# Designed miniproteins, single chains, continued (3): the designs that were tried, part 23

Each design is a single chain, and the fold is of that chain. pLDDT is the mean over its residues in the fold that is shown.

## One batch from the design tools (miniprotein)

Design m8825
Fold by ESMFold2-Fast:
Structure m8825 (fold): chain A 62 residues (1-62)
Amino acid sequence: GAPVTEEDLRKAIEGARRLAESHGASEEQIEAAVRATLEGAKGGTQDALEAGAVRGALAAAR
């Protein structure tokens, strides 16, 4: 995948947070979603960032 830009990272974090909030996630679940997105970003690719965001969304869902 393409390398992660600063804008991509910001949008992914904001998207993960808003998605978790829209599903009634707790503060802890929102933090878990953001953390998973950041962990994906460490992979240095768009694919890794997207995988992190997906993991975060799944962690926020019950």
Scores: mean pLDDT 68

Design m8826
Fold by ESMFold2-Fast:
Structure m8826 (fold): chain A 66 residues (1-66)
Amino acid sequence: MEEEIERGIILIQAAVLKREASKLPDPELQEKVNKLVDEAIRAAEAGDIPKARELVQEAVKLLNEG
């Protein structure tokens, strides 16, 4: 249950980040955010929640930098 809940949270965060990235005027920054989000989803699906969480944080930092 705990890992399933954490995975669910990561997937929700990933969806939000992709939506926010789509609003960015810089296509290079948008692509970097999308790649990090896709890697986070992949890590979460593989059960690597710590890595997924780290990748989400990196995506958030890039989004805030743009």
Scores: mean pLDDT 80

Design m8827
Fold by ESMFold2-Fast:
Structure m8827 (fold): chain A 58 residues (1-58)
Amino acid sequence: SEDQEIGELMRRGIAESPSEEDARRLLQAAGDAIGDGASVEEVGELLERLVEEFRRRK
């Protein structure tokens, strides 16, 4: 289901985040996007961009 796919994407994003603070920011952003009606595809793209951004900082 869509909810299951989003849950898996979120778990993966958390695991790939460089720090707990980054993981919290990722969860907040994903939650906001889902609340705004974002699709699974849009949530996936957002999470990929955030993880890449977090890793680029260091």
Scores: mean pLDDT 78

Design m8828
Fold by ESMFold2-Fast:
Structure m8828 (fold): chain A 70 residues (1-70)
Amino acid sequence: SREELEEEIKKQVEEFAKKLKELAETNPEKAKEAVELVLIAAERLEKLGYNEVAEYLKKIAEEVQKKIDE
């Protein structure tokens, strides 16, 4: 179902977030590029009606960006 798929996507996004935060420590420039791509993807998904997934991606991008700015 859509709900089951969305929960699975949320788990995948959390794992992706962990890897992006690690990338922010090892290669901040690449992490910044990845954040920009994630925000573009979130905007596109939001326009398609996948609001919850888009919100998760935006949250992850904000957390990674904050780590880069430290």
Scores: mean pLDDT 80

Design m8829
Fold by ESMFold2-Fast:
Structure m8829 (fold): chain A 78 residues (1-78)
Amino acid sequence: KDAEVLALTFEILAEKTDVPEAKEYFRKASEAARAGDIETALKYVQKAVKAMMEAGVSEDEIARLLNEAYEEARKRVE
């Protein structure tokens, strides 16, 4: 269930972000999380966050998007 929540969180983030590079990294993070490879998933999330920051997205906006996606994923899985 935890892997499902994480995978869905990253899938939702890929849909919500406007940064193409971050979309690709969040999709890869979702696939890794679904496979149970949390270490690889976290590496892709770090790459996605860096891509968003380089594109000018604020830390507050990134934190808001992460929290919204996580809560949405939890409601759908739990």
Scores: mean pLDDT 84

Design m8830
Fold by ESMFold2-Fast:
Structure m8830 (fold): chain A 75 residues (1-75)
Amino acid sequence: MKEEAEKLLKEAEELAKEAVRLHEEGKHAEALEKLAEAYELVAKALELLGTEEDKKAAEEAYKLAEGYRKKAAEL
């Protein structure tokens, strides 16, 4: 499970970098969508780690992802 969590976190990091780049290019809706994807991967990684604190953090990450996705849909 640790290797799977690490892979998801690396993918999330790349998506976050892409989101920053898209935002700098004025592609705000696409940037928010990539941020949502990044937070969803962080949440999945935290679920794999499986502590009570990680599970709570995963729920918060999913809420952030949903918020960014809704914001992207408005643009």
Scores: mean pLDDT 84

Design m8831
Fold by ESMFold2-Fast:
Parts: structure tokens; sequence; C-alpha cells
Structure m8831 (fold): chain A 72 residues (1-72)
């Protein structure tokens, strides 16, 4: 499934960026990239037919966006 693969690669890129931002002390950037990673995981889960897992990742993405917003 190429669609799921591309979404998983996008999630991996955002996870690495989140780690970099955290190490640099940028908590806003850290949580924003974690949210993008979880949104990409949700899209991958949907492409694989797992709506339940997709919903869990979307909830995690929303929580990380809320954390980023609270720090602004």
Amino acid sequence: NEEAREHLLESARHTLEAMKHFLEGDEVGHYEHLAEAHEAEAKAAEALGNAELAARYRASAAENRAKAEALR
C-alpha cells in the first residue's frame, strides 16, 4: 500500500523534527511536529482500513496541538 507507506514516511520525518526541536528547547515546535506525525499516522491507518487506530492518532494529534497552543 503506497499511500500508507508515504504517510508513514511523513510521520517519521515529523517525529525526527519533533525530537530536534525538543533538544533545542523549542517546545512549541516539538508539539506541533508531534501533532503532524500523529496526523500522518492516522492517514496511514485509514489507508490500511483501521479506522479505530486512525481515531486514536487523531486524538493524540489534537492533544499535541493543544499543548503547542497553550505554550504560545
Scores: mean pLDDT 88

Design m8832
Fold by ESMFold2-Fast:
Structure m8832 (fold): chain A 117 residues (1-117)
Amino acid sequence: GASLTESGGGTVPAGGSATLSNKVSGMDFANASIAWIREAPGRGAVGVAGISADGKKTTIGPEFAGRATISKDVANNTAYLNLSNLRVEDTATYYSFAGTGDAGLVAGEGTQLTVVA
């Protein structure tokens, strides 16, 4: 079955940067769309970024405008979320998703990112 292996979380200072990665297996990654959401107590789930299957269209959530980029490395079946100018309020669990349409949508287990003042 398909699986997502997430990495790149941890503790980062405010104003710093973090790169989260998602290595996808058991799925046609070249034709998969990828997305990240953020979930924190009291703030609910918020869209962070998405990239189309062909890698040509990206969407960035309004809270992350100018602070997030998303990319696909098809040769290594890995997607990257680059976050910059981090704020204490960006402290959350970040979940990645991969799908090849309506069937086969897979969610990662989440990566904790902690931003400290």
Scores: mean pLDDT 84

Design m8833
Fold by ESMFold2-Fast:
Structure m8833 (fold): chain A 72 residues (1-72)
Amino acid sequence: SEELRKKIAEKIALELRIIGIEIEIEMLKKKLKENPNPEIEEEIEKLEKELEELKEELKELEKEIEELKAKE
């Protein structure tokens, strides 16, 4: 269905965004080890919070996709 296709596309986009943020956090943590900087620490904290929110959105979206698959 069109709806299922759209939700799968949203899931893929969200998964890619999560991976991107995880990579960014890892890179910033490496920078922090080389040169401690409060601004980098704040950026890591902000990204970790965004990552938690996106992972929650992914769980809800996965649930919606499974419910759509079960009805079709």
Scores: mean pLDDT 86

Design m8834
Fold by ESMFold2-Fast:
Structure m8834 (fold): chain A 100 residues (1-100)
Amino acid sequence: SNIDQAIQHLRRARRHAQRALRLSTNPQAQRHISQGIRHLDDAIRHARNGDLQSALSHLVDAGRHLQRASRLSNPDARRHVTLALSHIGRASLHINQALS
């Protein structure tokens, strides 16, 4: 289903964000990655509960934090932030398809 595909992409986004956090050398980037992970966790819970509008809202916030982190990150951490953002985009597409 669209929701199962969205959750799979959100789990992948979270794993990449966690890897970025471990590789990050900048304290501001680490704070933004951590905030992004919290919003990803909230998005996963809301998506699992069928609260798709709340899931999308948390993905917007996660994306903003991870975009900020990307600009502050060393190359190794940035690669994983970029992969997390890609998976957030794919999850958002699947959630929007479920709402249509």
Scores: mean pLDDT 93

Design m8835
Fold by ESMFold2-Fast:
Structure m8835 (fold): chain A 83 residues (1-83)
Amino acid sequence: SRLAELTEALASPDEATRVFAALGLATLMLTAPVEEVEEALRRALAVPRAHPALELALTLVLKDPEAPEEIKELARRYLEELR
């Protein structure tokens, strides 16, 4: 899935790819099923290299006024795991 591809790209050795993946993940988190989002975040959390890009994606979701509250709660929960 596109969500899985973006989640894998968060751990890319290329910085531009990681940033692009973070922006893409933040966007898909607004429209993808919550269960698929949670699985993607869980996978990214398991990969330390993905953490900086994951933190960027979660921060962008929290700043988005159109993000559903359920997705913002999920973003807050995973952001705390990264701190």
Scores: mean pLDDT 85

Design m8836
Fold by ESMFold2-Fast:
Structure m8836 (fold): chain A 82 residues (1-82)
Amino acid sequence: MSTRERVLALLEEAREKAKDNPEVTRKIEEAIEAVRDPSASLEEQLALLLEAHRLAAETGTPEGDAAAALLGEAAALLVEEM
């Protein structure tokens, strides 16, 4: 599986975990769109991932914490590509 496929899988899991929080879900969807966009830079993809991670972590919920962990793993994989 490619790094991109693995990042997308982690983002989809994070979206499912955060589904009851519309703001976090929206930001994760923006990150998914950026990762799928061949014109988006790795820096743009990482910035959206880190913003989604921040929003998920700031929820103070178990679901937000789980989403943040998945988003953090996805961000680490993108950094390895840079």
Scores: mean pLDDT 84

Design m8837
Fold by ESMFold2-Fast:
Structure m8837 (fold): chain A 90 residues (1-90)
Amino acid sequence: MMSILEIYKAQVDLGLRTHKELNSSPEDVISAIKAFVLTMKTLGVPTSVIQEVLDYLEEKVREMAEERGWPEEEIQKVLDTIEEEKKKIE
């Protein structure tokens, strides 16, 4: 049986793969991250699980952004958004 954490990590992997294939902008990725966090909150996902999912997302977003050759300033904007969302759920 997959844990809730494993399910949301799989959604991160699928979402980032889709954004990479669609050549999404940093702004599109930021909007998607905010929507993803709102969805997890609305569904009552435990705060500890959301934090672990966002930690995983930070790692995977950096990998994707570097593979796509995004400038460090744009990568940092996305990572800052994830960190802000993590602080809001404490």
Scores: mean pLDDT 85

Design m8839
Fold by ESMFold2-Fast:
Structure m8839 (fold): chain A 75 residues (1-75)
Amino acid sequence: SEEEAENYVKEAEEALQRGDLRKAADFYDKAGSIYLLLGDTEKAIEYFQKALELYEKVGDEKRAALAKAWLDTLK
């Protein structure tokens, strides 16, 4: 649901405030997935992009590659 996606965005913002970049990336990725399911491609791209940047910062190559793959299919 849109509310569930919005809640994940809030969780990601809270994780960023705590300095938990990996957890923030996970929440942005979940939000992007829900927006994609809802057909909101623009928001899906936005949140997958945020997740990718954070996964790259923490060196999570596997999750960064997955986020990039989703972005490549949506652009």
Scores: mean pLDDT 85

Design m8841
Fold by ESMFold2-Fast:
Structure m8841 (fold): chain A 100 residues (1-100)
Amino acid sequence: MAGEEAKRAAEEGGRSGDAELARRGGELAAEAAKEGLKGGGEGAAAGGGAASEAKSAEAGRAAMEGGTLAAKLSKTREAAAGGAGGAAAGAGAWFEAGGE
């Protein structure tokens, strides 16, 4: 449910090169993915959607700013989106992204 906010935070973090904003974006997206995976069924689709959206946004920011942290978050979100199909692995990856 925080896909839009995660995208916005990630965009600001990437532009300013601020790791904290990028992490906040990842944390919001991780919460959405975690809740989706925790539900196990249709909820996982919601988490995957948020992850895919946030991934695209962060990838763009990383390309423009060269932010390695933003690129790292986009990779973690991609794992979460894939985890929506597999479930367990994605949750772990998203947890790590928002864990610090």
Scores: mean pLDDT 48

Design m8842
Fold by ESMFold2-Fast:
Structure m8842 (fold): chain A 61 residues (1-61)
Amino acid sequence: MKEELKKRLEELAKRAEELGLPELAQTLRSMADSLPTANEEELKKIEKEAERAEEALRKIE
């Protein structure tokens, strides 16, 4: 689960950079880096933020 979420966040960060959203890309990468030490509640928050990022990027594209 954490490995899959990490890949998802890194892919979203790459897309954010390509679309000219470097601040979003940095936030997504920071979340990916925090995954190894994240507890259950933090993981749920990161998953929701990843979903929101996907929606935002989908609207721009």
Scores: mean pLDDT 79

Design m8843
Fold by ESMFold2-Fast:
Structure m8843 (fold): chain A 84 residues (1-84)
Amino acid sequence: DKIKKLIEEIKAVKNQEQAQALVKRLSKLSKEEAIEFAKSLSKEEAEKLLEALVLAGEAAADEVEKFLENLGDEGRAELQKKLE
């Protein structure tokens, strides 16, 4: 499944290049897929996602913004709830 593969990719991120590749894939999710992805994350996976978004840096800022926009209010609320 697409979402399951993305979650496994989050856990595998070890460097900036991998973080940037992940963020580019996240930016290609539809709004519905992005929300479902956020709902599917554990607290630990959501924390790793946040680390990866930061690690990706300025070069991936546009892709990060696109992913966050696709999450919308619902997806962002789900992610924030997991991160507390």
Scores: mean pLDDT 84

Design m8844
Fold by ESMFold2-Fast:
Structure m8844 (fold): chain A 81 residues (1-81)
Amino acid sequence: SSNSQQLTDIQQQIDDINAAIRISQGTDVSVIAQNMGRSPSTVSRTARRLLSQYTPQQLSQIRDQNIQQADQIDNQIRQQN
């Protein structure tokens, strides 16, 4: 369903934001990439793009908003069964 696709997309955005924040704090890109099932170059490129547009504090706020939205969509999916 469109709700399931939206949930997947938001969860990926949350993961990308978390990676960017952790990289800004000095966490090893290779460890993050392995945990995400992605290449280090992809993770590094995405993090660089996010950090060029937003501060880590702004990214944390966006992440928290995305988590709340994901929880609401997930609850709607569960209640429709």
Scores: mean pLDDT 85

Design m8845
Fold by ESMFold2-Fast:
Structure m8845 (fold): chain A 56 residues (1-56)
Amino acid sequence: SSLEEEAKRYERAAEFAERSAENFDKQGLEKTAKSMRESAELNRRKAEELRRQAAA
């Protein structure tokens, strides 16, 4: 479904943001890394919401 496809896109965005945060941590860019983790959490919550809607 369209909702499942959209959820997958948010999940991929979260994965990318988490990986980016790890790379920024290695560079000592703590504030940027934190921002990326916050973005990842937001994207994961959005994906979970969409999956719940698709299952209903």
Scores: mean pLDDT 88

Design m8846
Fold by ESMFold2-Fast:
Structure m8846 (fold): chain A 76 residues (1-76)
Amino acid sequence: AEAYEFVSGIATEVGSGYPQVTSALDYLLNKLNSGELDLAVVKSKQAALVDFLKQNNTPEANKDELKAGIVAIATA
């Protein structure tokens, strides 16, 4: 519930209609739900995650590069 609400908040702020961006957000949610990423730590990176996804909110964005970028920011 908390992880879903957090990721939904990011999705709303980014405002993306591109399936590669929504797929990357689903990937983040799965990592939070599995405990592979710590929700409290990732919440502290919310602004950086939103900025990264907004900068990559294009139809040319690569899904695997978005997933890698999310993990890099979440673990910094």
Scores: mean pLDDT 85

Design m8847
Fold by ESMFold2-Fast:
Structure m8847 (fold): chain A 74 residues (1-74)
Amino acid sequence: MWEEIERLAREADKAFEEGDYEKAAEYAERAAELAREVDPALAAQALAAAGKSYEKAGDKEKAKELYERARELA
């Protein structure tokens, strides 16, 4: 599980660096889903990263939802 979460986080970082913010957000959301049951703090960080990626993609409403979910989980 941890290796899969780490892989998804690295893929999210790579997509973000390449300017593919929607793909970066998708990978970060998947990492958050996997982390939710094992490390809520890590899941909150991943949700915040997904929110930042959606914000960069221009989806401000989705970003807001993810930031709120991250706060509730942390």
Scores: mean pLDDT 82

Design m8848
Fold by ESMFold2-Fast:
Structure m8848 (fold): chain A 62 residues (1-62)
Amino acid sequence: MSGLMSGAGSALSLRAKTVDEAIKILEENGDTGLVNLLREAKKKGKKTVGEALEYASGILSK
């Protein structure tokens, strides 16, 4: 449990990372759905995880 506060890496920090770095981290964690969304957002020119998630939200909302 002590690792949760430090190991969580904070959502804000993750959102500031590049899509490439986030894809690598998520692939190591086995989050294939998020990896696929980030890869698609990268093809649309999104640079950060925050931008990629905003793009994915737009698709998923329709």
Scores: mean pLDDT 69

Design m8849
Fold by ESMFold2-Fast:
Structure m8849 (fold): chain A 84 residues (1-84)
Amino acid sequence: MEDLIKARKALSEGKYDEAIKLAEETIQKDPDNVEAYVLLAEAYLKKGDYEKAIEAMRRAIQLDPDNPVARALLEEAEKKLKEK
């Protein structure tokens, strides 16, 4: 929980690599933490790494197929890839 709060703060401050690290640390401790995969994808999206964002969202959707945030982020990442 605390690491995810720090990851969100890092993301809002433009510290994308720090947000990625904190999200990955959360996943290491709890591999089923859907919110950590969502934050990881948001950080990759902000960094412009759309392929890694899609991979993180696929994992989040596998764990929670009804997660509306994960589904919305996947759509956004796929749209960004197509517009390149």
Scores: mean pLDDT 81

Design m8850
Fold by ESMFold2-Fast:
Structure m8850 (fold): chain A 55 residues (1-55)
Amino acid sequence: SSALKKKKEEFQKEILRGMADLSFGVAKLLEKKGDEKGAKEMREIGEKHLKEAEK
């Protein structure tokens, strides 16, 4: 039970880190296109997912 919970938590954290990486990647593309507002919003989404992954 405890070991299974830990594995599920680790997998969920991996998903959240992947979502953060995707959001940061989209932010870079938006920044290159001159969408500074969109880039900032995507970085904030990425930071939110990264912070949740560290819980």
Scores: mean pLDDT 85

Design m8851
Fold by ESMFold2-Fast:
Structure m8851 (fold): chain A 83 residues (1-83)
Amino acid sequence: PSERELTVAVARLALAVAHVVAKKLGDEETARLTDEALRALEAGDYERAIRLVEEAARRAREAGDEELARLLERAAELVREAA
């Protein structure tokens, strides 16, 4: 795979992990946003995926879920690198 394809694959994995973590924490809104971001990424809509992931990271931070917020911030960086 190309470096870009690998970066997108890692971003997808990070978002999938973030979604599972958000659900386990009972943060349904962050879980919804990460699921929407993953769908946008799969559709090739990188700009929408970045916006959704950044909103999810903001909400996770406001909820006090700092590790989840950091994971989402890293996922947003990976999507920007691939765009």
Scores: mean pLDDT 85

Design m8853
Fold by ESMFold2-Fast:
Structure m8853 (fold): chain A 79 residues (1-79)
Amino acid sequence: MKIPKELVDETIARLEPLVPEYPLAGLVIEKLRDYVAGKISESELAAILTGVMLVTLTDDSPAAQEVLRILQEFVRKTS
């Protein structure tokens, strides 16, 4: 299933306030925008999100845990 743009836009909006405290959220936003623009495939996006989530699992900061929660919800809604 093609990921709805509305879900991507909502996810970006939720991640933007976290970028100053967790810079990897900025990378996720960039790749979500690249996906919507047709610059990367759904499988490439999934691989990037998986990598970010694995790194974020080792970070107990509140910002990192909120980013992980947002990404887990996004993956669940797109599976």
Scores: mean pLDDT 84

Design m8854
Fold by ESMFold2-Fast:
Structure m8854 (fold): chain A 61 residues (1-61)
Amino acid sequence: MEKEKEENEKKAEEIKKYFEELAKETTLSEGAGQAAVKASELSKEAFELANKLIREAALEK
């Protein structure tokens, strides 16, 4: 599949789940770097969607 709508949804969910894991294991600031890199890559395709999820994830935990 070249253009899958699920890509945007899957990436959006990945960002959300990534923040959940980061909140669990983030201690040495490594998670902060991982979140930034992951969000940057995902936001390239779904910048608006990813940005919205990042805000929600940050507000969650």
Scores: mean pLDDT 62

Design m8855
Fold by ESMFold2-Fast:
Structure m8855 (fold): chain A 70 residues (1-70)
Amino acid sequence: SKRELAQKAVLILGKKYADGMTLEELKKILESIGFKTDAKSYADLLREAYRYLLQLTEEELKKVIEFLKS
């Protein structure tokens, strides 16, 4: 489902943050998939990213997940 794919993408972003990626680096990754955000915190960034991802098709979400894993 779209919800499961969006959750998977958010979990990958969360792991990148846990592994030391900064808020600004996460914003750049999201910009490369077409999403710009002015989020001031990690929690706000994840909420906004999840809402954006839910607007994508399942095929677009699969491509996002592949991109985030690379």
Scores: mean pLDDT 85

Design m8856
Fold by ESMFold2-Fast:
Structure m8856 (fold): chain A 86 residues (1-86)
Amino acid sequence: SPAQEVVRELRERILEVMEKNNVPEEDKERIEELLRRAEEAKTFEELRRHLMRLAEAIEEITADNPELLAELQRLLSEALARLRAV
């Protein structure tokens, strides 16, 4: 679906940014699992719930890195805007 494609692209971009910023593997695995659950969501409500948990996890893992937080929040916001258009 178009929504699944948006989440897949979001996953690829977030993982690339995290790799470039040397984010610990455990944090990368946590974010990847949340993105996988979002990609597998069957309803808009389920998708929204998983993306909300993703936003919370991003804030937690970037507490000491405001530039990384801003970059990841930008990617999430762009994806949310695209999902609202679907």
Scores: mean pLDDT 86

Design m8857
Fold by ESMFold2-Fast:
Order: C-alpha cells, then structure tokens, then sequence
Structure m8857 (fold): chain A 80 residues (1-80)
C-alpha cells in the first residue's frame, strides 16, 4: 500500500540520517529531506511530499536537533 511505501521510505531516510552521526545543525538533515521531496514529487507520491514538508517545518522550528528528535518527528508524521 502507499502507506507501507511511505513508512519504508521514511525508515530508509532515518538510516541515511543516522549515517551522518550526531546532528549538530539542521542544515544537513534539511538538505537530505529536500532531496527526498524532489524524488517523491517525480514519483507522484504527494503524501510522502506532504509528510517530508511537515518534517522540515518541525526541524526548522527547533534550535538544535539530534537523531532521537528526528526519530520522534518521523514517528509523528507516520501517524498523520
């Protein structure tokens, strides 16, 4: 299903973010999210685009981010 595909994509994205190690700034994470948005738009996956845009907004609202905070954000958008 589309929901299962979105979950898989976000889980794969989390693995990419974890490979960056401890996140001291949100710049690298936002860049990865923007790249994933472009791919999702090309694939016509509007639901994934919306969830990724919400993730960017939540990250930009934070002063600093960690991998734990990103995991919480992904869990939140998956429940939407």
Amino acid sequence: SMEEEIKKKLEELLEKIKELGEINTKEEVIKLLEEEIKEAEEEGNKELVEKLEIMIDLIEGKKEISIEEIEKIIEFVLKL
Scores: mean pLDDT 78

Design m8858
Fold by ESMFold2-Fast:
Parts: structure tokens; sequence; C-alpha cells
Structure m8858 (fold): chain A 83 residues (1-83)
């Protein structure tokens, strides 16, 4: 479960880098790093917090609605694997 969640987070980061400015992509990378650390520590409350912040950042800054929706689905899959 954790390994698959980490792979999905890597896919989210790749899509974000392709669809965001360098500055916003750095913010996504920081949130993904924090989410990965929380998942590895079994800190699911912090993991949910970082995944929620990631989702808001994507909805705010990814202009292509189809891409934003795809990333949102990947975030939901991460949540489904962990909870």
Amino acid sequence: KKEEAIKLLDEIEKLAKENLSAEEAKKVQELIKKAKEAIEKNDYKSALKYLSELYELIKENVENLNVANEIGKLIQKVQDLLF
C-alpha cells in the first residue's frame, strides 16, 4: 500500500511540473515530500493535511481543468490506499 501511494505521489509531481510554473511546482514538491514523510511514519493525520493542501494548490493553480481533475483523482487514490 505505501509503495503504491509513493508511486502515485511521484506521478502527481510529474504532472504538476508539466502544468505549473517553476515556483508553484516547488510548492507541490515540498507538499509531496511532507506527505511521503508522514506516510512513512504512519502519521496519517499529517498525511491527510498535506494531501488536502496539495489538492487546493492544484485546483488554484492548474489552469487546465482536465489535468486538475486527473491530479485530483490521483490524490483520491492515494487516500483510498492509506485509509
Scores: mean pLDDT 82

Design m8859
Fold by ESMFold2-Fast:
Structure m8859 (fold): chain A 58 residues (1-58)
Amino acid sequence: MLTDEEKEELQKLMEELLKGFSDDQQNEVIAEVVELINEGKSFEEVKEAAEKKAEELK
C-alpha cells in the first residue's frame, strides 16, 4: 500500500496526466493504477505505468 506522501505525489501526477482526457480515458488510466497497487507494485512502477498508459491514449 502507498504511503501518504506517495498518495499525494500520485494525485498530483494523475491531475497533470489526465488533464483534457475524457471520462473513459481517465477510467482506463485509473484502472491500470488501481490494479498495480493491488498487485503490490512500487510507487515508481505505478507512476511509470500511469504515464505510459496516458501516452498510449493520446
Scores: mean pLDDT 79

Design m8860
Fold by ESMFold2-Fast:
Structure m8860 (fold): chain A 72 residues (1-72)
Amino acid sequence: SKALLEKLREMLEKASDEEILTLAIAGLRELQDLNASEEAIQLAREAIRLAKAGKYEEARELMKRAIDVALE
């Protein structure tokens, strides 16, 4: 739901590094369930890749961007 995406976005803004990967995975799943644009899905996949590489701040910002694209 859009409400869940908005909640995930707020959680991402306050998240610790340890929480970023879990929230990014949850965000990707919600974007897929909503049939979000390919742009939003690709941004979310890249955010997960960055989080797995330990680039938590880049992952946070990119996942927030993925959600913003889906909410347009």
Scores: mean pLDDT 87

